# Designs tried in a protein design run: designed miniproteins, single chains, continued (2). Part 52

Each design is a single chain, and the fold is of that chain. pLDDT is the mean over its residues in the fold that is shown.

## One batch from the design tools (miniprotein)

Design m5802
Fold by ESMFold2-Fast:
Structure m5802 (fold): chain A 89 residues (1-89)
Amino acid sequence: AEEHLRKAFELAREVAEESSKLKDKKAQEAGIKAAELVVKGVYYAKKGDVESAQKALKEAESLLPELPKDIAEKVKEGIRHAREAVKEV
């Protein structure tokens, strides 16, 4: 669980940093929000709050169509790691 939570958090940080450099303001805002939602999912997963974690990760997933492909792939990977951590709760 800890390794998956760490990787999800690291990917969320990368998403936030890369999104902050985007010239498209809507894509920038969507990327930052997706990163925040992955971090929120990690936080709830660590607390054992599976329902809140899944809700945050599902909301992050809904933002994927608004993101550039490279950032979207990192968000998907972060969601995947957070969901694996939730299964180990």
Scores: mean pLDDT 83

Design m5803
Fold by ESMFold2-Fast:
Structure m5803 (fold): chain A 62 residues (1-62)
Amino acid sequence: PERPGLPLGQTGGAETSDAELLARALRRAVELGYISEDEAVDLLSAALGVSRAEARELLRRA
């Protein structure tokens, strides 16, 4: 049976990954003082399904 409307596990955008876009948005929020770096790492980790260490690497590279 089909279940349309459910998430399919994105593959990415090719020119700019969703991970990079999210990391940049979260980094800007940290720079503006809206959230802490730890909160940004936790959000990025949860959104991408990666470990906190990997999320931290993505955030610092953004």
Scores: mean pLDDT 73

Design m5804
Fold by ESMFold2-Fast:
Structure m5804 (fold): chain A 86 residues (1-86)
Amino acid sequence: EAKELVKKLVEATVNNDVEEEDKYLEELQKMIEEKEGGEKKEVLEEVNTLKEIIAEAAKEVGGKEATAENEEKAKAALKKAFEKKE
């Protein structure tokens, strides 16, 4: 599920857990690659809708001061997952 993977990725990114972050990035990338064409577009649209959910998750996981920084880290990690490999 895209939502579950995004949440786990946000938690790993906020915690600077490189192994967990890499694991969930790989899982997201694999899911995207398996859903080529129209399904891939639907997954990307769901993820775009999750940008606000990512901000809330970063706030919940990272706490008060870290909200903006954690949100940006989570968005950057998500963007990396959805960028195609050359």
Scores: mean pLDDT 61

Design m5805
Fold by ESMFold2-Fast:
Structure m5805 (fold): chain A 87 residues (1-87)
Amino acid sequence: MEEELKKKEEEALKKAEEAGKKAGIGRFYSHTAEARAMELKAEAEVEEVIKEMEEFDPKNGKKNSEKIRKTFEEAKEKALKEMEEKA
């Protein structure tokens, strides 16, 4: 049980980071509808990850959701900055 919780949290944070990177890239390539759809899909994926973690660990739901959202936003901002610097 404890090991499963740790694994679930690690997987959730990894998914949030990957989704954030996709959202950042999608936002940078604003001239395509496909890129905008990628950003919206990534945002939806993070909302599902937050919901799943809150259901798995209700006692720490708020702390977990804030951590997942922060990871997503940081990854999104980092990806966007990296794309801007390469341009």
Scores: mean pLDDT 78

Design m5806
Fold by ESMFold2-Fast:
Parts: C-alpha cells; sequence; structure tokens
Structure m5806 (fold): chain A 97 residues (1-97)
C-alpha cells in the first residue's frame, strides 16, 4: 500500500512536533479520500467508531477525533457521497453536544 510506504519513508525525517502533525494530517486526508471512494461501508463504520470513542475519551483524543471527522466530512463532500456526508455530520453533532 503506497500510503503505508510513504508513512514509513517520512518517519525518519520527521523531527519536530509540528512536522509530525502536518505529516499525519496529510496522510490521514489521503487515506480518508481513498477510503470513501474504495470502501464507503468501512468509511461509515470508522466515522461511527470515532463518534463513540470521542464521547468516552480525554479532551486531546476528542479534539483529534473532531479533526479527523472534519477531514472525513470534506472527503465525503468531495466524493459526492451524500449518505456518508449525512452520517459524518450526525457524528459531529453527537460529539459537539
Amino acid sequence: DELVERARAAAPSIKTKEEKVEAVKKLTRELIEKLVRENPELFKKLAEELAKNAELVDPVARETALTVLKQMLEAAKKAGDEESVELVEKALEIIEK
């Protein structure tokens, strides 16, 4: 898998916390965009699991889950998958309440 190989290649060169955050955001976005196109069922399951976990975890994990769900919403909108968009929007509402 190209994304896994890219992650391994990048790991030795990541020196700062900011560089690590940016690399993770970029790889996460690419993985999410691929996932919504190739396996929308798994994409939906991931969104539901992130929503459930965010309700039970500390503020840092909740902030991370919100960031990932926002990236998932953008990817679903870009793919034109209205069902995935609606599901991710509901997941975000659950976490924000």
Scores: mean pLDDT 69

Design m5807
Fold by ESMFold2-Fast:
Structure m5807 (fold): chain A 62 residues (1-62)
Amino acid sequence: SEEELRNEAIKIAKEIVSKDLTPEEARQELAKKIGPLLKKLSSEQADEVTREIAELLNEKFG
């Protein structure tokens, strides 16, 4: 389901952000791991996941 895909994407994003990576390395890992999952979501759900990921990145690096 879309809900399961969304939850999986957020879980992976949190795991990547928890690693000792530079901002650029974190973005590259997110693109590789989350990108394919976002393509399977509706535009609305993909936007929500992207917003949550942006918040996680800002919390760690902003």
Scores: mean pLDDT 81

Design m5808
Fold by ESMFold2-Fast:
Formats: structure tokens, sequence, C-alpha cells
Structure m5808 (fold): chain A 85 residues (1-85)
């Protein structure tokens, strides 16, 4: 049932044109997106571009919210799996 949440995340990423098949692939994608947005935010701050910095920070917040949502659903599915045995 954790696999069901993983399958939904994989499907959503594949629908966005990101080829993923495993949990490790999903983790790598989110890590890459976080690193990219952090780099963009730092570059924008160094350049004094507050609009671009705010945009990158907003995207980081969205990515963190997405990761939190995946973890919540995975925990809910794990609890259901343990009940079903």
Amino acid sequence: EVDAVLAEVIEALNAQGVAVATFDDVVAVFRGRLEEQIALAEQAKAAGDTVRADEAIAELRRLLADVRGVLRRALEQEAERRRAE
C-alpha cells in the first residue's frame, strides 16, 4: 500500500515528463529540484533581484509541501497496511 502512494507519485511525475520508476528515482528528482531552486535563490539574492529570489523561495516552499504530502500519504497507507496485515 506504500507502493500505491509511490505509484501515484511516479504517475504524477511521468505526467510532467519526468521519467521515474522507483522510490529512489522520486527522491533524486525532489533533491535535484530543491538544489536547483536553492541555487536560483542564492544567485538572485547575490544579484539583488528580490523578485526572482522570492519566486525561487516560493517554489522551494511548494516542493517542501509536496514532499510533506507524500510522506503523510505514505504513513497513512503504512498504517492501513498494518491493520490489514
Scores: mean pLDDT 69

Design m5809
Fold by ESMFold2-Fast:
Structure m5809 (fold): chain A 80 residues (1-80)
Amino acid sequence: MIEELEKKYEELKKKADDYEKMVNTYRQAIKDLENPEKAEEARKKLAELVEKGYFSMEIDYKNLKKEAEKLRKEVEELRK
């Protein structure tokens, strides 16, 4: 049964990592918008983030982080 919790933790970790990549892309795109040479590419990246539901994921990410931490604690407790 601990294997199910480990799988859930890995899935949540991957989702968190993917979201972190989106956050980094968003931050970079916002900076690049200030540079006219990079602005076009930044707008395309922002459009891709919108299509991937980045703004809806922003609310879910806080719950995702809490659930991942809870699962991590449960796995550590079961391994003892």
Scores: mean pLDDT 72

Design m5810
Fold by ESMFold2-Fast:
Structure m5810 (fold): chain A 94 residues (1-94)
Amino acid sequence: LPLPSGIPAELQPLYRFVLEGLERILNAKSPGDAVAELRRLAEEMKERSKDLTPEQKRDLIVLPLRSLARYSPHPDVRKEAERLAEEFEKEIEK
């Protein structure tokens, strides 16, 4: 089963989990529900990404969050996604 060329097969479950979380955010019935789902996804990503390299964290976590910050139809979701992306970037640099 082919993953994007930069993602090892052992990271496929995490990548799928992130995509499913993004789908829940996009399908949320209200901006508040979308922000709540985004916060839950971010907390789970912190737990599941402990053993990732800085580059893998950027590709699998930060890039999807920045995509939400750019393309989400809800201003509150865009703002929260940008904040979380910056928080993860800062944590990667530690």
Scores: mean pLDDT 76

Design m5811
Fold by ESMFold2-Fast:
Structure m5811 (fold): chain A 82 residues (1-82)
Amino acid sequence: MEAYENALKIFKAIKDLKEGKISAEEAFELIKRLLPKLTEQDREMLASLIESFDTEIMKELAEAILNEDFEKIKKKLEEIEK
């Protein structure tokens, strides 16, 4: 599977989480599986796309994704679900 396709799937999961279509746990499970398969360049592109959302929480999520900080990613996804 192309790294770009994995980045798109992660972005879609974050969008679906924001829209209440999936749980934070479901989004986190997907991110744990797909994020390690991204190149650094694809992670930077994904982070930039997430930052285009109109919330401070999304900027923090984008930073956590760039750093592959899974503990912080989980916490930020839980905050978005609320």
Scores: mean pLDDT 81

Design m5812
Fold by ESMFold2-Fast:
Structure m5812 (fold): chain A 88 residues (1-88)
Amino acid sequence: SIEERIEELEKRLKELEKRLEELAKQLGEDHPLVREARLELTSAKSFIELAKKYLKQGDYERAEFLVELAEEELERAEKLLEEAEKTL
């Protein structure tokens, strides 16, 4: 269900945010990969919150579209974090 996908995305977001904070501590906040990952995670968080809003309104089509956008942003963030980890 869309509700289950949103819950999974929220858990994944929290995990990636923790990884980002650990990498930011080691590489610095101004590292390009840290900054890009933070932007992608911020976008994902916004899409998740909008998806939750539309789901509550019964707009399943818009909620699903926003879930897909959040999934794409989390995948981009994860790739950036993996690249940052390789620089350690």
Scores: mean pLDDT 90

Design m5813
Fold by ESMFold2-Fast:
Structure m5813 (fold): chain A 64 residues (1-64)
Amino acid sequence: IELGKELYEKYFKSIFGENGEKLKHLKGKSPEEIAKYLIKKYPEITDILSESEIGLVAAYIQTL
């Protein structure tokens, strides 16, 4: 839970905003759908984060 937030703040906060303001269109999506969106839109993150870590970030984004 905390890891997803920490990874979001480290890698995505500058892109999507502190409270996920740029991700409002993903509100109500499942963590799996959010993870697929992140990988498709920013495939370079798979060089930095594992699929499991991306899943944790997606789960955190779902709570925003």
Scores: mean pLDDT 75

Design m5814
Fold by ESMFold2-Fast:
Formats: C-alpha cells, structure tokens, sequence
Structure m5814 (fold): chain A 70 residues (1-70)
C-alpha cells in the first residue's frame, strides 16, 4: 500500500540522516544495500545522499518514494 511505502521511505530517510550526521559508514552501506534490494540504483542512492547532505529532506523523501514506486 502507499501508506506502507511511505513508512519504508521515512525509515530509509531517518537511517540515512543518522548515518550522514554520525559518519557511520556501516549504516550508510546497509542503507545503500537495502535501497538496491528495493529496486534502487547506486546513482539514485548517491543523489538521495547528496540531497540529505544539503538539508533537502523533502526532495530526498520524494526521490526515495519514486525509487520504491518502480
């Protein structure tokens, strides 16, 4: 459902924010692996990560939702 997809997307965003803010390379690698398993690409992961690093959280969430909706 869309509600479940939104929950997954918000959990991914939360994990990536934490990984970036704390420099946690293990959490970042886990997040990349999970996004790829859900149909994402490395390029999409790098774009999402960049948006979060720039504080563009709404744009990052929208991109995660687009990936999960493929």
Amino acid sequence: SMEEIEKIANNILKGLKYGIENGDEVILRVAEHELIKLGGTREEFEEIKRLIEEGKYEEALKKILEVLSK
Scores: mean pLDDT 84

Design m5815
Fold by ESMFold2-Fast:
Structure m5815 (fold): chain A 70 residues (1-70)
Amino acid sequence: SMAEIDERVAEIAANLDAIKAELLSRPELREQAKAHLQGLLARIPDLPASEESKATLEAVLNELLAALEA
C-alpha cells in the first residue's frame, strides 16, 4: 500500500548514513548499485507513494549516487 511505501522511504532516509557507508565500503558493487539507484529514480514519478515520500526518496537516492560518483 501507499502507507507501507511511505514507511519504507522513511526507514531508508533514517538509515542514509549507514547505507552510504556500506555502499562506499564495497567498490566491487559500485556499478550495480549505481544502476539500481538510477532505475529507482526513473520510477519515482510512477511510485504509489505520497509526494513528500517521493521527494524524500529522490533526495536520498541523489545523495547516494553523488557519493558513488565521487
Scores: mean pLDDT 82

Design m5816
Fold by ESMFold2-Fast:
Structure m5816 (fold): chain A 90 residues (1-90)
Amino acid sequence: MAIDKEEVIEAIKEWAEKHNAPEVGKEMIELVERGDYEKFLELVLRYLAEHLGLPEELVERILPSLINGDVSEEETEEVRRAIEERRAKE
């Protein structure tokens, strides 16, 4: 299965704007556009764990689905719940 670059880029733009991280968003988009998915995943793993307070285990679990472009709604909901819980706790 091929990665839908445009869909990923749109998601990155929304995420970066919502979290006020335009420079990180630009780097992620550039990596996706050049097809450097290994560096993109390393950057996503680092920034999600560090800045969103997501458990590294959750991020690692979702990364293979993200690579394959078939992230499930259940996996997306787990990430969304983790972000909301971290936001509520600050």
Scores: mean pLDDT 63

Design m5817
Fold by ESMFold2-Fast:
Structure m5817 (fold): chain A 59 residues (1-59)
Amino acid sequence: MIIRLSGLDPSALKDVIDKFGGTYKIIDDFTLEVTVPEEKKDDFIKAIREKSGGRVTIY
């Protein structure tokens, strides 16, 4: 999935990505390509939205 951040350091998401057994690739200063297990995707999205204070767009 593609995640775009607004005013959040990508390193703050690393722990959440690692917790869900995911990996990520940096596309640009504000955009990450993230892969997580499909069964954890909804919980991961919830956790990322909470961690970012809603400053995230998921494609």
Scores: mean pLDDT 76

Design m5818
Fold by ESMFold2-Fast:
Structure m5818 (fold): chain A 68 residues (1-68)
Amino acid sequence: MVDAIRAQGKLFKETAKAINMPEEKVKQLEELMQQALEAARAGDRERMRQLLAEANQLMHDLLDEHKK
């Protein structure tokens, strides 16, 4: 699970770079993914899923915002 979360975080970073997302927004995504990793390490799968959902939602919101 931890490796899967790390892989997802890398994909999010690459997507953010591809759409020229501001560094501050990239850092916000990284923080959410880091919190998800910590939850996974603690065995808190419920919190991990919640944080991953928030990271995914943020990515979609940012993609929609930067459609230009």
Scores: mean pLDDT 74

Design m5819
Fold by ESMFold2-Fast:
Structure m5819 (fold): chain A 65 residues (1-65)
Amino acid sequence: SSIRAEIMRESIKLYEEKLKRIKEEVAQLSKTLSPEDIARVRRQKMAEMGTEIGKETKEKLEKAK
């Protein structure tokens, strides 16, 4: 359905916007943290973002059926 396609597009848009924010935050942290700590923080933020967007998208898709 058009609603399902719209939900998927919105999910991608949110992912891209949050990814941009994470990259900006990591770039600032790179001035004070070690490369290993930066990699750890980036992985944590990416995992949290993926889980949050995945859960929200799944809920919206289930309601659209």
Scores: mean pLDDT 81

Design m5820
Fold by ESMFold2-Fast:
Structure m5820 (fold): chain A 65 residues (1-65)
Amino acid sequence: SVSRESAIRVLAVGYAYEVGMDKVIVEGGKITFVGEFKSDETKERALEEARKLEELGMEVEVEFK
């Protein structure tokens, strides 16, 4: 729903800022994280957060530059 999308958008933007992602796109129930990840640990954390958002009913994609 729109309310869930808005809440998830706030979480996604916050997470993107925290891990230094270049961009986050939230459109129609889909979240796309775009970023350059400097370590395997950071990549793993990004994938873990994507999984959590998918459990909330969002379609999530992570694009590595």
Scores: mean pLDDT 68

Design m5821
Fold by ESMFold2-Fast:
Formats: sequence, C-alpha cells, structure tokens
Structure m5821 (fold): chain A 116 residues (1-116)
Amino acid sequence: MKEEAEKLEPVITAATDAGYEGGLRGEPRDGLVRAAKIAEQAGLPKSAQRLREAATVADDVERMRALAQEYFDEAIKLYEEGKYREAAETLIPGLALQNAIVGYERRKREEARAAA
C-alpha cells in the first residue's frame, strides 16, 4: 500500500504543476480542469471528480483554501489509518488547489508591483 502510494508521485507532481501554471496564468479553473484530466488518465476517477469539484469554486480563493484544507485533513486521516494509496489520491486535489492559489496570488502580486 505505501509503495503503491509512492508510485503516484509523478501524478501528484503533474497535477500540482497544472494547478500552479493555471493560477499563474490567472486561470485557476483551467489549471484544475487540466489536473482533473491528468488524474483521470492515470486511472484516479475519485481524484479527477474532486478536481472538477474544485474547479467550480476556482473564482473564490477563500473557498479554494477551505476545500484544500478539507482534502489535506482527509488525506492525513487516511494516512494515519494506514490507507496510504487513498491518502495520496486525496492529496492530489489538495495540492493542485493549494498550488493554483499560490500561482494566482503570485500573479496578482506581480501585477500589483507593475501597477505601482
């Protein structure tokens, strides 16, 4: 189970990068939709569904933060229960959301600096 969770590392990285790039472009929704497609192609339908759910709140940074925290809390609980694969699958939407926020906030900071 733990070794199977470690095999998901490339998917975690790709989904996280998709979220971040979407956020940086000012399109966090598109980043999360791309992350969902990555998860779906990797055979992770639950992660893909959660990423599509996350995309529906991508216009509200506070809702994105709340949802990311919910996924992190669930992933921690699953990890503590020894459900390492399920924890990694739940971590994917959480990390994609967190990095979509990071990318979006970085873009807004750079825009604010250019306008000052």
Scores: mean pLDDT 85

Design m5822
Fold by ESMFold2-Fast:
Structure m5822 (fold): chain A 81 residues (1-81)
Amino acid sequence: GVSAEQREALREWLVEQLRRRDFTSREEREALFAELKRRFPDVLAPDLDFARFEAILTEALMTATSVEDLAERLTEGLTSP
Protein backbone atom coordinates (compact mmCIF):
# COMPACT_ATOMS: atom_id res chain seq x y z
CA GLY A 1 0.00 0.00 0.00
CA VAL A 2 0.91 3.67 -0.37
CA SER A 3 2.18 5.38 2.83
CA ALA A 4 0.54 8.53 4.26
CA GLU A 5 3.85 10.38 3.75
CA GLN A 6 3.95 9.40 0.04
CA ARG A 7 0.31 10.50 -0.47
CA GLU A 8 0.99 13.82 1.30
CA ALA A 9 4.13 14.43 -0.84
CA LEU A 10 2.04 13.84 -4.01
CA ARG A 11 -0.77 16.14 -2.77
CA GLU A 12 1.67 18.98 -1.89
CA TRP A 13 3.45 18.65 -5.28
CA LEU A 14 0.07 18.72 -7.09
CA VAL A 15 -0.95 21.94 -5.25
CA GLU A 16 2.30 23.56 -6.52
CA GLN A 17 1.74 22.33 -10.12
CA LEU A 18 -1.95 23.38 -10.15
CA ARG A 19 -1.05 26.93 -9.02
CA ARG A 20 1.64 27.31 -11.75
CA ARG A 21 0.21 25.61 -14.87
CA ASP A 22 -2.74 25.92 -17.28
CA PHE A 23 -4.40 22.48 -17.68
CA THR A 24 -6.72 23.51 -20.53
CA SER A 25 -3.73 22.62 -22.76
CA ARG A 26 -3.30 18.96 -23.80
CA GLU A 27 0.49 19.54 -23.84
CA GLU A 28 0.42 20.71 -20.18
CA ARG A 29 -1.68 17.66 -19.18
CA GLU A 30 0.73 15.30 -21.01
CA ALA A 31 3.70 17.02 -19.28
CA LEU A 32 2.02 16.70 -15.85
CA PHE A 33 1.30 12.99 -16.47
CA ALA A 34 4.92 12.34 -17.55
CA GLU A 35 6.23 14.14 -14.42
CA LEU A 36 3.82 12.19 -12.17
CA LYS A 37 5.09 8.86 -13.54
CA ARG A 38 8.72 10.02 -13.16
CA ARG A 39 8.38 11.49 -9.62
CA PHE A 40 5.84 9.13 -8.00
CA PRO A 41 6.06 5.71 -9.75
CA ASP A 42 5.53 3.78 -6.48
CA VAL A 43 2.59 5.98 -5.38
CA LEU A 44 0.43 5.99 -8.54
CA ALA A 45 -2.02 3.19 -9.41
CA PRO A 46 0.02 0.56 -11.35
CA ASP A 47 -2.42 0.53 -14.32
CA LEU A 48 -2.63 4.34 -14.65
CA ASP A 49 -2.43 5.37 -18.31
CA PHE A 50 -2.98 8.81 -19.90
CA ALA A 51 -6.66 8.11 -20.75
CA ARG A 52 -7.46 7.20 -17.12
CA PHE A 53 -5.43 10.25 -15.95
CA GLU A 54 -7.52 12.51 -18.26
CA ALA A 55 -10.77 11.01 -16.88
CA ILE A 56 -9.63 11.51 -13.26
CA LEU A 57 -8.50 15.10 -13.96
CA THR A 58 -11.80 15.94 -15.73
CA GLU A 59 -13.94 14.58 -12.84
CA ALA A 60 -11.78 16.38 -10.25
CA LEU A 61 -11.98 19.70 -12.17
CA MET A 62 -15.81 19.40 -12.36
CA THR A 63 -16.23 18.72 -8.61
CA ALA A 64 -13.37 20.59 -6.85
CA THR A 65 -14.07 23.87 -5.01
CA SER A 66 -10.43 25.00 -4.54
CA VAL A 67 -6.88 24.18 -5.68
CA GLU A 68 -6.36 22.31 -2.38
CA ASP A 69 -9.60 20.31 -2.91
CA LEU A 70 -8.58 19.58 -6.53
CA ALA A 71 -5.16 18.28 -5.35
CA GLU A 72 -6.85 16.04 -2.72
CA ARG A 73 -9.33 14.61 -5.30
CA LEU A 74 -6.50 14.02 -7.79
CA THR A 75 -4.34 12.32 -5.13
CA GLU A 76 -7.22 9.96 -4.27
CA GLY A 77 -8.03 9.18 -7.94
CA LEU A 78 -4.41 8.76 -9.06
CA THR A 79 -3.49 6.40 -6.18
CA SER A 80 -6.68 4.28 -6.13
CA PRO A 81 -6.56 0.90 -7.95
Scores: mean pLDDT 83

Design m5823
Fold by ESMFold2-Fast:
Structure m5823 (fold): chain A 59 residues (1-59)
Amino acid sequence: SEEEFDAIRAELFARARELGLTQEQVVDLVNAFMEARDAGLTPEQLRALVEEKLAEYEA
């Protein structure tokens, strides 16, 4: 649902801020999220994608 996608996107922005990502890195993550959503990924698959991508910056 749209509400689930909005929640995932909001969490992405919150976690990106906490990790101190640059504006360019945030844009890249948002673009990846939007592309995956447009490709028909479910909210569950999008959460997994966001978590995987954010983990790359936590190291």
Scores: mean pLDDT 78

Design m5824
Fold by ESMFold2-Fast:
Structure m5824 (fold): chain A 80 residues (1-80)
Amino acid sequence: NREEAEELARKVLEENPQMVEFVKAVARNHSKDTALAIARNVAGLVELQLRKQFSPDLAREAGRIIEEELKKIAEEAREE
């Protein structure tokens, strides 16, 4: 369910503000390609953790949403 994945992704991002700040810091201090690669890798690690508690399909979809949001956060941080 798309709504369940979106809610799960939102909760993960809200409960892990240090993760968001880490991605912003990488975006400000490293290349754009490095920041986007870190966003993808962080989202991948989150998906692996979610798979321990949730279905593989839900974990994968939530991880995809988190990846998209972290990449957006990285791009916005570079414009500051």
Scores: mean pLDDT 85

Design m5825
Fold by ESMFold2-Fast:
Structure m5825 (fold): chain A 74 residues (1-74)
Amino acid sequence: TIKVPKELLDEYRARMDEILARYAAGEISEEEAVAEAGRLGRELAKKLGLSDEQIELVTRIAGHEMRRAIAAIR
């Protein structure tokens, strides 16, 4: 389990919700939403001082979370 500061976690969740809202409004594609989520996850991982391998893993997890969120609202 990765221990994330509450402030960074709250910011990450709020920004993920903004990406999902833009997708739901038809402003961005699913591919664009997943890519933005991946970038957000990478930013978070870098702020946490994670290794390159862990950064890549968190990036993939964030993208997968966005795909699941999109599937849940369809």
Scores: mean pLDDT 82

Design m5826
Fold by ESMFold2-Fast:
Structure m5826 (fold): chain A 103 residues (1-103)
Amino acid sequence: SEELLKEALELAKEAAELLIEAVRKSGLPVPTQIGLILRVIGILLELEEAVERGDLEGALKAFEKLIELAEEILARTTSPEAKALAEKALELAKKAKELVKEA
């Protein structure tokens, strides 16, 4: 379903915004924050391309990368606020991956 893929992409965008905010509030060094934010953006671009092409396998792979990155950010943060944001992003990314499996 193209509709489920579009819904999954919207959840991924929300998860990415939360991850960027989590990284900014993480207490990590600025170069590390920049690197993590660029990785979030890169995964979103991969996901948008996969959804546009109807590539379910590519979309699932991009969501797996997003989930792994969310788990990495959650593990690396020293800020309780950043941890809560990353945890919410992880839940949204997992929900979005399930929608892609149903598509």
Scores: mean pLDDT 87

Design m5827
Fold by ESMFold2-Fast:
Structure m5827 (fold): chain A 100 residues (1-100)
Amino acid sequence: SKKEILKEMIELGREIARLLEKVDPELAEKLREKIEELEEKVENGSDLEVLEAIQEVHELILEGLEKAKEEDPEVAKKIEELLKKFEKLAEEYQELLLKE
């Protein structure tokens, strides 16, 4: 469950980075780097380090969404839908961490 949630979040992040390539290739590359950091923390890090990596990925997605809204509304809509799924999974992951 926990690993499946994190894997789906990584896949969503990669899809968002792919969409951002059309809008801002530099931001897409930064997002890919943070997703790679998240994947490394999932394998070797603490739950706190995973949460921090999720926050960094989320912040870059929000930045990318704002750029996409200005430059490509169709891409922005797709990113927004994927972001909602990412946020739901992040909430589910946090709920699992609060479980004793």
Scores: mean pLDDT 88

Design m5828
Fold by ESMFold2-Fast:
Structure m5828 (fold): chain A 64 residues (1-64)
Amino acid sequence: SEKIEKLVEESKKKSKEFQAAAERKRQGLADPSTRKADIEAANAEMAKQSEEATKHVREAVALR
């Protein structure tokens, strides 16, 4: 239960921080650290999506 509450609160906090960072980026006031984190997050999601498809098939084959 505590883990669920922590995840929900962390998700809300990051959502607000992401929106604030996006707004600053639009205004050309984005901190380099925020820009780097945004790019890294996007790259991580793309890589994860690609690997999930391949890894899922690979693991299923490895199990059987």
Scores: mean pLDDT 65

Design m5829
Fold by ESMFold2-Fast:
Structure m5829 (fold): chain A 85 residues (1-85)
Amino acid sequence: SEAERERVRRASLGLVNTANSLIDIYKAAVAAGDEKRAQTAVAYLKALIPSLEAHKKMAEELGDYDTAKKLQEVIDKIKAAIADA
C-alpha cells in the first residue's frame, strides 16, 4: 500500500540519519582520542546494521528502490568507517 511505502520510507530515512550521526560521533571520538566513546559508537553502528538490512528488504519488496539504495549506501559507509576500528 502507499501508506506502508511512506511509513517504511520515513523509518528508513530516520535510520540513515541516525547512522550518519553515529558515524560523525565515532569520527569525532577517534579525533579526540576518546577510545571508550569510539568503541560505544562502533557497538551502536554494528547493532544498527540488521535494522538497516531489514528496512532495505522491505523497501525492495515495496518497489522503493531509491530508499533501498540509500540504505545500502549507509550500510557500506558504516562498514568502511568501522573497518579501521
Scores: mean pLDDT 90

Design m5830
Fold by ESMFold2-Fast:
Structure m5830 (fold): chain A 87 residues (1-87)
Amino acid sequence: SRMEELKKLADEAFKFAYTVASELNDEELREEIVKKSKEIAAAKTEEELKKLAIEALDWVIEQMKKRNAPEHLIEHMEKVKEKIEEL
């Protein structure tokens, strides 16, 4: 289902973001990623999940750019966001 595909894409994106935050040794970023991931997992509708996932991914992308994360990692997150937006 579209809901299951959205959940899978969001989960994979946030696991990836958590790994990047861990490599950057940024505990505050990791904690906020975990918090946003839990909020997305708690979504009850497809529309709510999609909205929360897009907002959270926008925030993660901004935080990665602010911390000068490698460009290819930022591009990966942007592609995942685009896939979620197209669902």
Scores: mean pLDDT 83

Design m5831
Fold by ESMFold2-Fast:
Structure m5831 (fold): chain A 90 residues (1-90)
Amino acid sequence: MEKKKAEEILEEATKKAIEYIEKGELEKAYEILNEGAKKALELYEEEAKKLAEENPEKAQEIIRNLAIEYTALVLRQIGDVIDVELEKKK
C-alpha cells in the first residue's frame, strides 16, 4: 500500500535527518527531509488516484482524507525535528 510506504519513507527520513542534526549538519538534514516529503507526496498522489478509480462515488472524500493524513505526517516530522534541535541547544 502506497500510504504505508509513504509513512515509512517519512519515518526513515526523520530518523536520518535527526542523526545529521546531532552532528551539526543542518543543511544535509533539511535536504533529507525535503527529499522524503517529496517522495511521500508522490506515493499519496498515486494512492489517491487508485482509490478514486476504485470508489468514484467517494473520490472527493478519499482525496480530502489522504491530503489531511499527508499534512499530519509532514507536521509530525517537522515537530520531531524541532524537538531534537531544541533539546540539543538546551
Scores: mean pLDDT 76

Design m5832
Fold by ESMFold2-Fast:
Structure m5832 (fold): chain A 81 residues (1-81)
Amino acid sequence: SLEEIKEEAVRLAVEMTRTAYETYSADGPLSEAEVEFLVDLVAHEVREWLKENYPELPEEEIEEIVREVREVARRVLEELL
């Protein structure tokens, strides 16, 4: 279902954001520009994952899920900062 796809996308976003934070914060605290870069990176990766695994999913639904993923990634980064 769409709900199950959305739940999996959010779980993937959380995991990817934590991994990206560990990688990019190794040289010191993240700048605001680096935070925005990581949010965009996670959103892009989830969007590509959705297109690959759910090719029949309408673009509008993909963009709605990606919008939520951006919010989730930002919240995860704010909690880790």
Scores: mean pLDDT 86

Design m5833
Fold by ESMFold2-Fast:
Structure m5833 (fold): chain A 113 residues (1-113)
Amino acid sequence: SEEIEKFIEDLKSILDYLIDQFVEAEKRYSIDEVLEMLKETLDRLIDTIVEHAKKLSKEEQIEFKNKVLELFKDARERMLKAIKNPELQEAVRKLFDEAIKKLTEKLNEVIEK
C-alpha cells in the first residue's frame, strides 16, 4: 500500500528528528524535563499512529502494526546508543518499552474490531 509506505517514511523521519532533538535536549534540560518531553511526544505519536490505523483495511492494519513496531524498536536502540548518562538510558528504555507495549495493545484493539 502506497498509503502505508508514505506514513511509515514520514514516521521514520519524525523518529529520526526526535532522536536528534533528544540528544540536544539532554545538554540543555534536566533529566526529569527531558523524560517528560519524551513521554508526551511518544504518547502523541501513538495516538496519531492508532488514528491512522483505523483508516486502513484489516490486511493493511497487520502490515502497518509490524512496520510501526519495527521503527519504534529501532528508534529505541538508536536513542539508547546516543545517550551517555546511565540513569537516563534506563529511564528512556522503560519509556520506549511502555510506549511499544501501549502501541501494540492499541493496534491489536483496532485489528480485532
Scores: mean pLDDT 86

Design m5834
Fold by ESMFold2-Fast:
Structure m5834 (fold): chain A 100 residues (1-100)
Amino acid sequence: SASLERQKKLMDELGAGLYLTWSESKAAGLSTEERVARMREVRDRYLARLRADPAVTPEQVAAVEAIAEDWIARAEADPDLPIQELARAMAERARELLAA
């Protein structure tokens, strides 16, 4: 459906947004706490857009939020992780959840 295609694009944008925010914040020399806070702001903005879609259930929103928080926690715990690959995996997992 057109709604599902918009949701998939939104999840791809979330993954890219989290990765770019982490990379730019790190390059700017921000503390880990400030980087995490900015990533959570990005997450919350995209989750608000997802909640605005009447085809999305509260359970699906909560699951996407949990997937994004796991990604943020991994980025915080190990800054040497392949964060771009993890962001892509997160976006793919979120898309699969919304398609079910």
Scores: mean pLDDT 82

Design m5835
Fold by ESMFold2-Fast:
Structure m5835 (fold): chain A 90 residues (1-90)
Amino acid sequence: SSIEKAIELALEAEKLLYELGKKDPSITEKLKEIKDKVSEVLETTGNVEEMLKVFAEEARKVAEEALEKYPDSPLAKELRKVLEELEKTL
């Protein structure tokens, strides 16, 4: 099952978003919004795979915005790579 790998990748992406948020508080606020959305999906569907898909979609938007604002950020580049692997796993 790919689900265990997807969970590990999602946790790594969350960690990278948290670290980016230390440098940019707007990213911290977006991470809170993502957590609220994924909690709602899990509560309404009971489906971890659907929750992870919503997480990947929302986190990717934040990663793209971060790379536009900070094109040389190693954290933002690593976040994009982790999210690409997560999307391939789902």
Scores: mean pLDDT 85

Design m5836
Fold by ESMFold2-Fast:
Structure m5836 (fold): chain A 88 residues (1-88)
Amino acid sequence: MLRTTEIIDQGTIKVGDVITVTVTNTTSVAQTVTVKLMAQDGRRLVEVASATVVVAAGATKTVNLTVPASMASLSGKKAYVLITSVPA
């Protein structure tokens, strides 16, 4: 089983921001990709939004992650995108 995790710095976020993540599957096997938007709240990373997509071998998919109004307390916090893939 192939599992990869990537961390991408997104700067700071605010409510209503849409973070667009483009995922390209360069493997020969379809992958189930989980994309999480995480915000740093003090000494913790808090999940703000997440999406899961199946990306066929050699295909590209775009995922939009929106910062919801319920996460207003995380506005101005440093954020990261975590990308995890496993064979579909």
Scores: mean pLDDT 77

